Designed miniproteins, single chains, continued (5). Designs and how they scored, part 18

Each design is a single chain, and the fold is of that chain. pLDDT is the mean over its residues in the fold that is shown.

## One batch from the design tools (miniprotein)

Design m16589
Fold by ESMFold2-Fast:
Structure m16589 (fold): chain A 95 residues (1-95)
Amino acid sequence: LTPEQMVAGALREAARLVRSAVRDTDPQTRRNQLLAAAFIVRQAARGASPEIRERLEKVAKLIDEAAENSSKPESIELGRKAAEMAEELAREAEE
């Protein structure tokens, strides 16, 4: 796999976990899935260029905010936004 394909794959997996999390009814399970997604994004960022890394860190930050608010309706909205951003960045990475 190219570095771009690896970043895209990680972002799609993170988006999948976030979308799964926002459908989960248990706040603790939701939080755990969101934290796992943020970890995947940050691991992808370590191998990325500085500019791509900055954008990946913004996605990870939104996922962290969703995890911090896992018991609130805001978590669903933040998670949805983060998943959309991750999916868009995955498309950009593959061109």
Scores: mean pLDDT 82

Design m16590
Fold by ESMFold2-Fast:
Structure m16590 (fold): chain A 83 residues (1-83)
Amino acid sequence: GARAERARALLREAGERVLALLAQGDVAAARAAFAQAEAELARLGDLDAQIAMGVARLVYGVLLAVGESEREALEAAARVLLK
């Protein structure tokens, strides 16, 4: 349905945007883009997309907890969004 299609598009757009911002060295903008995508997906209410974002957030949090840089954690999270 239209909501599921929008949710998939938003996940892909978010993943691509985060990776592009990281390639430019703008970690703060990449973090903001990731947070904005989380908020939009929460409002959209698509369960499969919310699960995908939850997995991305978990990957981000775990990598930070084990001492990876925010750049590496955001890159890994963005790659989850593109699957």
Scores: mean pLDDT 87

Design m16591
Fold by ESMFold2-Fast:
Structure m16591 (fold): chain A 68 residues (1-68)
Amino acid sequence: SMEEIERFLEAAETLQRLSSMTPQQMIAFLERERELILADPSVSEEEKERYLRMIDAAIEHARRLLAE
């Protein structure tokens, strides 16, 4: 849901602030997480779709920060 995506983005932004992670580092981290989720046979296709939507939204958020 949009609420799940919003909570995920808020959590990702909080982690970035707490870790002093650059937007480039956050993108690299999220891209790795995306690949791990896609390769994980224990994650259902429905859960994969949900997680990928959240990760893709977070990557786009980080790209907007990078463009500033």
Scores: mean pLDDT 78

Design m16592
Fold by ESMFold2-Fast:
Order: sequence, then structure tokens, then C-alpha cells
Structure m16592 (fold): chain A 92 residues (1-92)
Amino acid sequence: AIAEEKEKGLALAKAGDAEGAVQEVVEVLEAGAAEFEATGDPAVVKEAVAAAREVIEAAVKAAGEEKVEEAARKHAEELEAAVARSRAALAA
């Protein structure tokens, strides 16, 4: 699931779809947190965080920081919740 969402996010990012890329970052982080809840393995959360970072870096490279920041603001609630969930899992 994490690898599939990462590939989808990277494809959207490279196409210059900053909103699609940010939405997939949320999906990647949620997939990692859900797998951690099922397995108890923090490595899956770290993998999801690394994948999310890679998608954001690709989006910034293709669309620019301003468009990525605008997309992040539009999806701020979902993104903040997903980041908080991942951070809590890594602190456990």
C-alpha cells in the first residue's frame, strides 16, 4: 500500500499536480499509520514518512514551492492530522 501510494504521488508530482501530490502525501502517511496499528512495526511509519518527503520534494521540483504551499494550505487539516498521527506512532 505505501509503495503504491508513493508511486501514485510521484506520478502526480512529476506531472505538476501539486494538489494531487499533497493529497497522496496524506494517503501515504495514513497507510503507514494504519499498517503500524495492525503490525506494531514502527519501520512502516518511517517508510511512509520517507515516501511522503520524496513526493513533496518531487512536487516542489516540478511545480515550485509556492504551488505546493498553496496545495498544503487547502488540505491543511488532513495533512496536519496525518503528520500528527505519524509523529505519535514514531514517539511510541
Scores: mean pLDDT 82

Design m16593
Fold by ESMFold2-Fast:
Structure m16593 (fold): chain A 77 residues (1-77)
Amino acid sequence: SDEEKFERIKEATRELLETTPLSKITQAQIAKKAGVSVATVSRILKKRGLSFKEFLLEVSVEMGVEELVAAVEKVTA
């Protein structure tokens, strides 16, 4: 399904962000890692109303919020 493909695309993007600056990540790298076509990445993002740059920023912010929450929990627990 498109939802399962989107989850694979998100996971591939998260893994790439661990080793690659956001500015250097391409749709082709994400597609290859997620096991989908570049056209599929573009189509799914458009269906969700996201540009490629907006998608990268969203995933990066989600990862940063997760790190901040983990840091706060260590202080308040």
Scores: mean pLDDT 80

Design m16594
Fold by ESMFold2-Fast:
Structure m16594 (fold): chain A 73 residues (1-73)
Amino acid sequence: MAEEAYEEGYKMGYEMGKAGASIGEVLAAGSRLAEEIRERMEEEGHSQEEIDEAVKALEQGVLKGWVEGRSEA
């Protein structure tokens, strides 16, 4: 789950960075994606610990992807 969340965040961040999105735009998108992942994982019966780990991994992926995507823009 956390590994999948990181990859999902990385892909989004990378695409947004490559498209020239600002840090504010990517953080806002990351927050929305984190909420979607929380809701999905809660519906699937995951523990709060698993959800928190996935959200943290997502946030790390988003930032890393954005930085790398920006270098390709």
Scores: mean pLDDT 82

Design m16595
Fold by ESMFold2-Fast:
Structure m16595 (fold): chain A 66 residues (1-66)
Amino acid sequence: SFKDKVKEELIKLGASEDDAEAAAVALELARKTGDFGPARMIIDQLRKRGLPEAAKYLEEQLRKLR
């Protein structure tokens, strides 16, 4: 599924399974409702954890929803 692919890629980029799950859920919420807030919060959390490639991947996925 789309969620599983997003989770797999984020885990490959160093994200924890919990952060990857939260990110996939936030992207699904953004797609369904247009609420980008939760996904942006997770992007900021990934950067603060020292995972810039994971944050960049999530930003690129979010940008594709526009």
Scores: mean pLDDT 85

Design m16596
Fold by ESMFold2-Fast:
Structure m16596 (fold): chain A 118 residues (1-118)
Amino acid sequence: MVEEAEKILEEVSELTLKALKEADKLFEKGTRESRKELLELARELAEKQRELEEKIKEFKASLKEWTPEAVKVLILLGQAKSLLAMTLSIIRLALEREAKKLGDEETLKELEELKEEL
C-alpha cells in the first residue's frame, strides 16, 4: 500500500511536470487551437484530480482503524492531490488571463464551468 501510494505520487509528479511543459509550449504558440488544447489539458488534470479524490475516499472507507502505515499512505496521496490541484490552478489562471486579454469569451465560459466542477 505505501509502495503503491509512492508510485502514484511519482506518476503524478511526472504527469504534472509534463503538463506544465506542454502548457508552456501551447501558450507560446498563442493560437485559438492552442487555447482549446490548453482547455483539454486542464480538463484532463481535473479528471485525474477527481479520480485521486475518489481513491482517497475509498481508501479511508476501507480502514477499520488508522495505523501509522495508513497515515503515511494518506500523506502521500494528499501530496499527489495537492500537486495536481496546484498545476491545474497555474494552467487555468494563465489561460484565463490570456483569454481575457484576447476577448475569448468561449474559453472564459468553459473555464468557469470547469471551476464549478472542482
Scores: mean pLDDT 85

Design m16597
Fold by ESMFold2-Fast:
Structure m16597 (fold): chain A 80 residues (1-80)
Amino acid sequence: KEEEERRRRLREAAENLQKVSDFYKEMSDKLREEAERLQAQEGPAAADRVAELTRKSNAYQKMADGAEGLAERLRAEAEA
């Protein structure tokens, strides 16, 4: 009974982490689109701003990847 409750909590935690990963992925995509839009509007004059937005996009992508990886690990533990 305690083991099934533990597995249920791990599955719920994994599901929540997947939602967090999806959110960070959306933020990464929006920042990348903003960088592309800014570059199209201002060209080389926006290079520093575009680089900043690209770095933030990459940071969110890394957070998304980390959350997804942790979710996969928790699902594996729940099924063990």
Scores: mean pLDDT 86

Design m16598
Fold by ESMFold2-Fast:
Structure m16598 (fold): chain A 74 residues (1-74)
Amino acid sequence: MSLAEEARKAKEYYEEQLAKARAAGDKVAEAIAQGMVDTAEELEKAKSEEEALEIERRQLARDRERVEAIAAAL
C-alpha cells in the first residue's frame, strides 16, 4: 500500500470520527479528529517518504497546540 492510499484510508476513518464528535458536541474530540483529517490530506500530497514524515511531525505539533488552547478555554 502506498503512502497516498494509506493517507486516503486514514482520512476516511477520521472523517467518520469527526462526524461522531460533532454529533456528540465534544469540542476536544472534534479538534483532534479535524487535525487527523488535515494531516491525512497533507500526507496524500507528499511526494516522498521524508516529506510525509516532516508533514506528520508539523501537523502533530499544531494539533497539540490547538487541543491545549481548546481545553484551556473550556
Scores: mean pLDDT 74

Design m16599
Fold by ESMFold2-Fast:
Structure m16599 (fold): chain A 115 residues (1-115)
Amino acid sequence: MNEKLLEEGKKAYEELKADPRMTVEAKGNTLILTFEDTEEARRELEEIYGALLTLDILEVKVEGNTLTITLKDTPLSKKLSGEERFYAIAILVYYLLKGKGALGYQKMKELLESA
């Protein structure tokens, strides 16, 4: 179990839940972002969706006002099991929303290499 990844991921998830742009939920290993039914919230959703697509490790689906985010099966994601998969998504999404998607990916790689 990668305790450092779980610690960082739990912090990232709490920060995501505090973001006023969206409602953040967890269902198994899936992160769910729900936006308001407004033009402004829809624009924010579309910008976040586009940014998430730059991270090849993420599988992202849009359904109405909801983004569902899971990990793709890659050599890197195969090193993650159970709860680690969810918290890796939380780290990646948190840093991406801060305009630091590349740094979030690098941090996740470092956490996996230090385990």
Scores: mean pLDDT 80

Design m16600
Fold by ESMFold2-Fast:
Structure m16600 (fold): chain A 70 residues (1-70)
Amino acid sequence: SLKEEALKLLEELKKLAPELEKAIDSAINSLRQGDYVAALSGVDELKKLVSGEAKKLAEKAEELIRELLK
């Protein structure tokens, strides 16, 4: 599912950016609870803090969460 794929991308983001673990876990928790608006807001903030491959993972997670809001 889109939700499971987005969760996997956020877990992978934690491996690339362990310093952001608390913020990423907050986004994961919102996503697991079905709070897609809070999850999207969290991922938008994470995108500002990461670069390279980590940013690509955050951008892909953002797109999947936006699809869940439609």
Scores: mean pLDDT 87

Design m16601
Fold by ESMFold2-Fast:
Structure m16601 (fold): chain A 77 residues (1-77)
Amino acid sequence: VSPRILEAIRFVLTTEPPEEIRELYKELRLAIALQDKERVEELIKKLREIAAKHPELREYVDNVILVARYLLTGRED
């Protein structure tokens, strides 16, 4: 696991989800547990839309997406 992925995991584990994405974060965790790739991609799109409206959430959203993709695929892309 790269330092980038480890930092993203640490960030997500130590940072409270913002109110605006709390429900999406819960849905994303469930979709990952179920290995539902279509649902994960749908939720990632929704997270990016919220980050576009709320630039202050972009760092959190980017870290969540990175961790989600890693947990789903085992890849650091």
Scores: mean pLDDT 81

Design m16602
Fold by ESMFold2-Fast:
Structure m16602 (fold): chain A 63 residues (1-63)
Amino acid sequence: SELIEAVRARDLETARALAAEVIARHPELAGFILPLLAELERDPSVVEAAVRELERLAAQMAA
């Protein structure tokens, strides 16, 4: 996932752009993705937790 890689790289500008694309296709995910990005902007130490949550959401969408 390009979004997960952008988050892992701490590239928040790219992560926001990719998140907007995901939310445009899956509006129901806005409530999960947008708070995650807001937390990352406030506290970069949550990157690992944010990556795990995004991987969990991606796995659920693939099922």
Scores: mean pLDDT 79

Design m16603
Fold by ESMFold2-Fast:
Structure m16603 (fold): chain A 74 residues (1-74)
Amino acid sequence: SMDGWLTPLREAERLLAQAEAERDIALAQRALALFQEVVDLLSTVLPPEFREALEAARDAFLARVAAVIAQIEA
């Protein structure tokens, strides 16, 4: 079913794209918050060996959000 994580993950990606298109920092921050919720949820269901991959995914998304915010502020 993938219920509980796939839908908010897709929503986080959509919000980040919308933030860039609309130049809205609040939407970029909402995208980050939703992605963090997905990582936290996955951390409760995935085996410990996936922790490094989850941390890397979080860091990568944080970098993407930071880049979008920097572009909006420029």
Scores: mean pLDDT 84

Design m16604
Fold by ESMFold2-Fast:
Structure m16604 (fold): chain A 87 residues (1-87)
Amino acid sequence: ALEKALEAAREVAESYGVGLEPEEVEEFKAKFEAFAKKGTPEFVEEHARILGRIFGLEYLYRVKGVPEEELEKLAKEILEEEKEEKE
């Protein structure tokens, strides 16, 4: 689950031409572990990719200063794709 989430976060960051910073990755790992304790293993696994994508967008906003309008466009594209893949 965590590996899948980190892969998705990396894909989002790389789409903007940047890599993830180690400190932010460690913070995300802690947040992901807290989330995993509240759900079933199957639910966490199914939602790992979307959580990773959300982390990637948050990273672009907080660390790289990407404009909010640009992040809203990326978020909409991610949500649209996720809805098409998950019934």
Scores: mean pLDDT 70

Design m16605
Fold by ESMFold2-Fast:
Structure m16605 (fold): chain A 55 residues (1-55)
Amino acid sequence: MKEEIDKVLEERRKRVEEINAKLKAGQITLDQAFEELRKLSEEFRKKLVEIKKKG
């Protein structure tokens, strides 16, 4: 259980870092960054709920 959670959290952190890096580089707008972060948060929330449901 912890291992699956850690894996999901690591994946999420990497994706957040990529979005933030693109924003800092001016490759995406602030609005696009918020949209991507919102979608990412929802996706990983669902993954964490699935892990909890399995436990």
Scores: mean pLDDT 78

Design m16606
Fold by ESMFold2-Fast:
Structure m16606 (fold): chain A 67 residues (1-67)
Amino acid sequence: MIGVEIYKKEATEKANKLIEEGKKSKDPEVRQKLLDEANKVLQEAQDYIDEYNRNVKAFEEAAKKAK
């Protein structure tokens, strides 16, 4: 759990840096490219977290039925 939270925080910080670089750019194409990269980083992190949460939920449901 702690490791996943640290990973999510690092991914969010990386995405925020890309967004800030985009805000400093007056070129719409450069801004869009940086925003797309930020979104990709966040989507990859979210997919990993969602899979972990799904496995946790499956374990909890199995434990509840075994009682």
Scores: mean pLDDT 76

Design m16607
Fold by ESMFold2-Fast:
Structure m16607 (fold): chain A 110 residues (1-110)
Amino acid sequence: MSDLEVMFEQLAKTDTRLSDEQIEAAGARIASLSDELAGKVLGILNRVVTTLNENGTLSDEEVEAIIAGIRLRFNVSDEELEQLREALRALDLARFVELLMDIAERQDAA
């Protein structure tokens, strides 16, 4: 399995409600990114997975740390950051992954 498949398997195990189809679709999208952007996306997702596996949830402080990491690494609007923050607080990881991928694909296309 790729590092991406291992990461999404961990997300599924932590009851993230991601379907197998959503995991495969996200994997294909990340594989289509440049190595630099793929690494940035995987770094953010690894942070989320690690925190959920250790703590069972995301604290407000950890959500803000993840959002700060995204702001530093991606060209994002304040509106997009708020949508990502809301998804993380809701533990809606399907929505979070979709938003992060849309941002990464837009940046890769530029």
Scores: mean pLDDT 76

Design m16608
Fold by ESMFold2-Fast:
Structure m16608 (fold): chain A 63 residues (1-63)
Amino acid sequence: MSELEIVLALVKKELGLSDEQLEELVALVRAGRFDEAIEFLQRRAGLSRETAERVVRALASYL
């Protein structure tokens, strides 16, 4: 398992995302669609904008 795989598994568990939702999040971050990734986390995981922005920034550092 790579460090990225461990981080993605932790994010999925902590945020209660499905595999499909995690794949969509990763795709948005990889495409540089950060605003859409933030809105996705707010809608699907119930995160505040500030928390969603921190999660997206962390994921971007691994992707």
Scores: mean pLDDT 80

Design m16609
Fold by ESMFold2-Fast:
Structure m16609 (fold): chain A 69 residues (1-69)
Amino acid sequence: SAVEEAKKLLEEAIKAIEEKDYEAAERHLVRLYLMGAISVEEANEIGKALRAKDYEKAIKLLRERLAKL
């Protein structure tokens, strides 16, 4: 289902950040946005955190979305 794919991509995005694979994290974020699993506002906030190297904030935002699914 789309929900299960979204959960997997959110978990993979968090793992990518934890493994310092920021290119993979950005790809997962784009996929989540394009499939409608996160809002424009959520995608912008997470992307801004990644670009600012605020990885704790990026992970927190991704975990908050995962908890709502």
Scores: mean pLDDT 87

Design m16610
Fold by ESMFold2-Fast:
Structure m16610 (fold): chain A 98 residues (1-98)
Amino acid sequence: IKSTLPPVTPEQLRADLERAVELVEKAVKYFKEGDKVKSANYVTAAALILVGTLLLSDDPRVKEALELVTQAGKSLDAGDIEKAEEYVKKLRELVEEL
């Protein structure tokens, strides 16, 4: 597949994943504070960063990170904060492997 953009560097990949973790952690925080709109917006922002990274990287960890963000968002939609926090922890562990 042709790319008109340079491939993402390992440093940029790590930065994108760390940013996604930060955004999902803020989503959980705002959900706990009762701000479901901000929570949903932060989950969406995290997913959009990872989708952008997927366009520039074939690293399977990016797809795994997007799945974890999606599962955290679904858990928050269900009101399951504990499960959402578990997915955020798994996402942080994934970033540590980079």
Scores: mean pLDDT 82

Design m16611
Fold by ESMFold2-Fast:
Structure m16611 (fold): chain A 114 residues (1-114)
Amino acid sequence: MEAAEIVRKVLEENPDAYKAEVRALFLDGREEVVVDEAEKAPEIVEELAKRGAVLITVKLYGKDNRTVILALGLDEEGRVVAAARAVASTPEEVAEAERRLSGEALTAVVEARA
């Protein structure tokens, strides 16, 4: 499945999302962070996937301190091989979810690229 399509579906399920933080990890260890309006998250994710990101983590900020965390593991063609999602309400819970989901997605990427 296309990474941008997954992000669009998550946005449709979370219409209260107003801001996105997109974090990409590349094969060379380079990391890039993009913060923008939630509506732009699919476009940002598509560009990062085309540029060869191996892991993309999306945080969607919504009402009542609700944050949706999505981690996407990508193959060499930019196709999603792993997708994991969580919802958290405190900064500590968001950080823990991001760490856990990113680790799970990265494990799947290593297996898919082996």
Scores: mean pLDDT 85

Design m16612
Fold by ESMFold2-Fast:
Structure m16612 (fold): chain A 62 residues (1-62)
Amino acid sequence: SHYDKGLELEGQGKLEEAVRHYLDALLEDPNNQRAGDALSRLLRQHPELLKVAGDYLFEREA
């Protein structure tokens, strides 16, 4: 799943890729609390990743 891939990438220090996979998990299931919690934690610890999240969402719609 995207959530499991996000955890794997986060464990590897690939935080930008982890953010994108957690977002994909939430876009597929908005009630995925585990993905939401993981994303919120990661963005709180690394606020610079907020731009990564915004850019990814913009690219997917554009």
Scores: mean pLDDT 83

Design m16613
Fold by ESMFold2-Fast:
Structure m16613 (fold): chain A 96 residues (1-96)
Amino acid sequence: MMEDIVGTWDLLDFKGNKIGTLTINADGSVSGTLTDGSAISGTITKVGEDKIHLELTITLTGDNGNTAVTKVLATLKVDLEKKQLIITSALPLSGP
């Protein structure tokens, strides 16, 4: 199951708009970039039949070199034919 999801994917929001790319590695680690310039890193916590659960760290670097870091628990729907991951839920682990 993990090997079926390894590679580079288009990352889509819940409306189907492309918001970035995500690369899934054979060890279950993930890396990617959002269209706003944010970097994604993290790991897959669970693989389902047509979905994956991830713990992600999203890092945005501002104009002055300051970084904003958000940790997120995400659930993505996997579309193997279209090579797309669709966000179905995202729960922030940091902040109020």
Scores: mean pLDDT 78

Design m16614
Fold by ESMFold2-Fast:
Structure m16614 (fold): chain A 79 residues (1-79)
Amino acid sequence: SVQEQAQARLDALPPRVQAVIRVLERARDPDAVTPAQVAEATGMSRGTASRLLPVARRALDEISREALEAVQRQQQADV
């Protein structure tokens, strides 16, 4: 399924990046999440959180885009 493919892509990411993605997924507004909030939620340093936050955002955006494209293809095929 599309959800299983997205989860497999998430599970393949480095553990610290996965931890940041979990913070983004739990946030009401992922775009408003700061490195300080990531550091508090995960226990990593603010410096590490600041470095990994843009990496996690790019990975999540790419996986979400791939999942949306897969859903669009299924809807077009399954009329």
Scores: mean pLDDT 77

Design m16615
Fold by ESMFold2-Fast:
Structure m16615 (fold): chain A 75 residues (1-75)
Amino acid sequence: AERERRERETRIRARLSVYRLKSEIVEGMRLIAEAVTKTMGGSQADLDKILANVDKGEEEIDKAGKEAEEERRRA
């Protein structure tokens, strides 16, 4: 149905938009991690733990973006 097609296209577009913003999101998270660590007097080990979580987030964004691109190519 037309409505189902539009819903699928909207979902794919949203996922691709997140994927396109990946580098900006990752850079923002890195800057926040550095600023928080510096302001709170945290150690390098504390920063490394935060950055490890950012890396996991980046992997999730990459996975979602690749799945959205595959759906677009198959649709």
Scores: mean pLDDT 72

Design m16616
Fold by ESMFold2-Fast:
Parts: structure tokens; sequence; C-alpha cells
Structure m16616 (fold): chain A 83 residues (1-83)
């Protein structure tokens, strides 16, 4: 049945998708909402960092996959800040 580690990884993937959504909206959306999109991306990144720790604690084999999501999310948040 669904492991707790798999549930945490799924939640991490959702947070990662949230960062990408904010990135797209920051690129395409109105400039007035840019601070809101940045804040949403930062909240999703913080959630992803917590879920990364929890996923690795339960399933160390998932570390490379979760680390990749976190690295890409950090790069997207940085790109939003530089817009």
Amino acid sequence: MKSKAASYFSAASISYSGVWTSYKLAKEGPEELHPRFLKDAEINLETLEILREKTIELDPESAPKVEKLLEEAREKVKEIKEM
C-alpha cells in the first residue's frame, strides 16, 4: 500500500509544481502581481525543503530525485527574484 515516503515525495512534487506555476505567472502575468507570485514560490520552496528532509529520512534512495526537484525550484525562485 502507499508508503509514507511516497506520500511525502508526492507532496514535494506538488510544491515543486507550485514553484513552476508561480514562475510562469511571473513571466506572463501583470507586473502588479509579481510580488505575490514571488511570495507563493517562496512558500512552496520552503514546503519543498521540509518535504525533502522528511522524504530522505524515510527513503534515502529517493535523495537524488528530491534533491533535483529542490535545486530546480531554487533556480526558478531566483529567476523570479531577478525579473
Scores: mean pLDDT 83

Design m16617
Fold by ESMFold2-Fast:
Structure m16617 (fold): chain A 69 residues (1-69)
Amino acid sequence: MTEEQIEECVEIVEKVEKGEISEEEAARRIAELLGCPLTVALVAVRELVKMSREEKREAIRKLAELYGN
């Protein structure tokens, strides 16, 4: 996974926080980018919205290590 893909995932989560997209739409986009199940992405989005920007980057990187190949 590239740093650009991690930043894209962070921006997707921040769009949820701003009310620009739904949690379901964010989960769909993140699942596609990371190659993880939609259910995993949905749980991740709900947890990520509670985190700081730096915590989001680290959490997304760890999620990509588990599912992103």
Scores: mean pLDDT 82

Design m16618
Fold by ESMFold2-Fast:
Structure m16618 (fold): chain A 73 residues (1-73)
Amino acid sequence: SPLVEELKKLSVEEAIAFLEHLAETDPRLTPGEKAALRQVVRYARDLLAQGKEEEAKSLILDFVRTLERRRAA
């Protein structure tokens, strides 16, 4: 996935900021998808605050892969 590959190149903080911007600005996201994305952002920020950068990054990438699979189906 091109989006997942780009997110892999970003820092965890940059990836979180990208997801926050996406939740606010992408009109194609359903209310449920926006709520799920905001939840992922909250969890990722909590993990980052604990120094768990790899876990935070994994959470972000797994969520984006799930979102893309739903749109491809």
Scores: mean pLDDT 81

Design m16619
Fold by ESMFold2-Fast:
Structure m16619 (fold): chain A 61 residues (1-61)
Amino acid sequence: MSPWERGLEEGFARWRREKTPEQILADLEEMRRWVEANPSLPAEEKALILAGLDRAIAEVR
């Protein structure tokens, strides 16, 4: 694993520890809305990202 990949994983773990579930949900819902509204994303990539966000939201909820 590269140092950058590890840094990203550690950053997300720290973010989850510092934020409340409500703040995490709000962030994920904003990302989902942004992805849905983004006309520059290819349809296939958009579907995968939205599926990932929906799963993350369900896990935090």
Scores: mean pLDDT 72

Design m16620
Fold by ESMFold2-Fast:
Structure m16620 (fold): chain A 96 residues (1-96)
Amino acid sequence: MESAPASELEEAAEELLRKAEEYAKKGDFSKASSYTTSALLLASLTGDLEVLGRTLERAARIEEIMAEKSDKKTAEQLKKQAEELRKRSKELFEKA
């Protein structure tokens, strides 16, 4: 019962998250956000709450990386967003 289409979407989402993390570390927040959004869309298309939950956790880490490279006000906003993503991830794992 392994779904090849779901595994392909999961792999694509993971590759996009890897690129997003690289851009976040380089300070390219526009590309980091773009790749993160695309990864979340692909993860949602799997219909797998565990896959979506893991993708939200990785998105939160990427926002935390961006926060470390940002001014205090932007960092506070990004950290709050990361906390929200982590809470959503936990709720999805509890439903999975």
Scores: mean pLDDT 82

Design m16621
Fold by ESMFold2-Fast:
Parts: C-alpha cells; sequence; structure tokens
Structure m16621 (fold): chain A 65 residues (1-65)
C-alpha cells in the first residue's frame, strides 16, 4: 500500500514540472526492492505514474491515482 503513496507523489511531482525529482524518487523506490521481478514490476508502475502526471499537467488538472 505504501507503494501507491510513492506513485501518487511521483505523479504530483511530475505534474508540478519537477521531473528530475520524480525520477530520483522512482529510482530510490526501485533500488530499495531486493526481488528483481518485484523491482521490475514496480519500475513499470512508477513509469506509468510519471506518464499520468505528465498527461494531467498538459490538461491543467491534478493527478489522482
Amino acid sequence: KEKFEVADKIAELTNAGKDAEAEALAEQAVASIKDPVEAGVTAVMLAVSRLVGRRYRKLGKKPEL
């Protein structure tokens, strides 16, 4: 469940135009995972979160995940 809070924060940072900070947070979250399969799945999930944040930024809305 804490992974969803990280995804929400990444989307919010990306929506605010803080792409570098969002990327650093995503890399840190993935690096904390020992299992390579779970790390890969989490990396994809956080990448989708960043795409959602960018889309909502273009629409002028806040991202909600």
Scores: mean pLDDT 71

Design m16622
Fold by ESMFold2-Fast:
Structure m16622 (fold): chain A 84 residues (1-84)
Amino acid sequence: SIEEQKQLNKVLLLASSGQLDEALELFKKLLEEGADVDLVAEALLRGVLYNQGQEAALQLQEKLIELFPQHAEAIKKAGQKVLQ
Protein backbone atom coordinates (compact mmCIF):
# COMPACT_ATOMS: atom_id res chain seq x y z
CA SER A 1 0.00 0.00 0.00
CA ILE A 2 0.97 3.68 -0.23
CA GLU A 3 1.20 3.89 3.57
CA GLU A 4 3.50 0.82 3.72
CA GLN A 5 5.75 2.40 1.06
CA LYS A 6 5.86 5.65 3.10
CA GLN A 7 7.07 3.74 6.19
CA LEU A 8 9.74 1.90 4.13
CA ASN A 9 10.89 5.24 2.69
CA LYS A 10 11.07 6.69 6.22
CA VAL A 11 13.35 3.80 7.37
CA LEU A 12 15.56 4.39 4.30
CA LEU A 13 15.75 8.17 4.88
CA LEU A 14 16.51 7.87 8.62
CA ALA A 15 19.28 5.31 7.98
CA SER A 16 20.74 7.22 4.98
CA SER A 17 20.88 10.46 7.06
CA GLY A 18 22.79 8.76 9.91
CA GLN A 19 19.79 8.53 12.27
CA LEU A 20 20.41 4.83 12.83
CA ASP A 21 18.88 4.58 16.34
CA GLU A 22 15.60 6.07 15.04
CA ALA A 23 15.74 3.82 11.96
CA LEU A 24 16.20 0.73 14.19
CA GLU A 25 13.28 1.76 16.46
CA LEU A 26 11.02 2.17 13.41
CA PHE A 27 12.34 -1.17 12.02
CA LYS A 28 11.34 -2.94 15.27
CA LYS A 29 7.92 -1.25 15.35
CA LEU A 30 7.18 -2.23 11.73
CA LEU A 31 8.15 -5.87 12.41
CA GLU A 32 5.84 -5.91 15.48
CA GLU A 33 3.04 -4.58 13.21
CA GLY A 34 3.57 -7.51 10.80
CA ALA A 35 5.49 -5.78 8.00
CA ASP A 36 7.42 -7.92 5.48
CA VAL A 37 10.83 -8.43 7.11
CA ASP A 38 12.71 -8.62 3.78
CA LEU A 39 11.31 -5.25 2.63
CA VAL A 40 11.98 -3.41 5.93
CA ALA A 41 15.48 -4.94 6.24
CA GLU A 42 16.22 -4.01 2.58
CA ALA A 43 15.26 -0.36 3.28
CA LEU A 44 17.35 -0.25 6.49
CA LEU A 45 20.45 -1.91 4.94
CA ARG A 46 20.24 0.23 1.77
CA GLY A 47 20.07 3.40 3.89
CA VAL A 48 23.16 2.37 5.89
CA LEU A 49 24.95 1.45 2.62
CA TYR A 50 24.24 4.95 1.24
CA ASN A 51 25.37 6.69 4.45
CA GLN A 52 28.30 4.54 5.70
CA GLY A 53 29.18 2.12 2.90
CA GLN A 54 29.25 -1.62 2.30
CA GLU A 55 31.19 -2.75 5.40
CA ALA A 56 28.76 -0.93 7.74
CA ALA A 57 25.77 -2.48 5.92
CA LEU A 58 27.30 -5.99 6.28
CA GLN A 59 27.97 -5.40 10.00
CA LEU A 60 24.38 -4.23 10.51
CA GLN A 61 23.06 -7.32 8.66
CA GLU A 62 24.99 -9.57 11.09
CA LYS A 63 23.72 -7.58 14.11
CA LEU A 64 20.11 -7.84 12.88
CA ILE A 65 20.46 -11.63 12.48
CA GLU A 66 21.77 -11.84 16.08
CA LEU A 67 18.88 -9.68 17.39
CA PHE A 68 16.19 -11.40 15.26
CA PRO A 69 17.36 -14.99 14.60
CA GLN A 70 13.75 -15.95 13.71
CA HIS A 71 14.06 -13.60 10.68
CA ALA A 72 17.61 -14.59 9.64
CA GLU A 73 16.63 -15.90 6.17
CA ALA A 74 14.57 -12.78 5.29
CA ILE A 75 17.40 -10.50 6.51
CA LYS A 76 19.99 -12.45 4.44
CA LYS A 77 17.72 -12.18 1.37
CA ALA A 78 17.50 -8.40 1.91
CA GLY A 79 21.31 -8.20 2.22
CA GLN A 80 21.77 -10.06 -1.09
CA LYS A 81 19.46 -7.56 -2.85
CA VAL A 82 21.25 -4.52 -1.34
CA LEU A 83 24.73 -5.82 -2.31
CA GLN A 84 23.64 -6.80 -5.85
Scores: mean pLDDT 87

Design m16623
Fold by ESMFold2-Fast:
Structure m16623 (fold): chain A 71 residues (1-71)
Amino acid sequence: MSAEEHLQAGIAALRAGRRLEAVRHFKRAALEGDEEISAQAVTVLTRLALDGEGEAREAAEAALEEIAAAR
């Protein structure tokens, strides 16, 4: 699965209410994608970290830390 496919899969998972699956896809999109794909994925993860609840929020926060560490 490409970074672009991960971004698309993440959006589909969010629409379906599968937030943890969405976080995993957005993390892969951010780590493997170009600047534009990474920026889109990080924007969504940041929103989930700020506005989310429970496991989805924690997963988004952890994903953002991992992405930051990869720079």
Scores: mean pLDDT 84

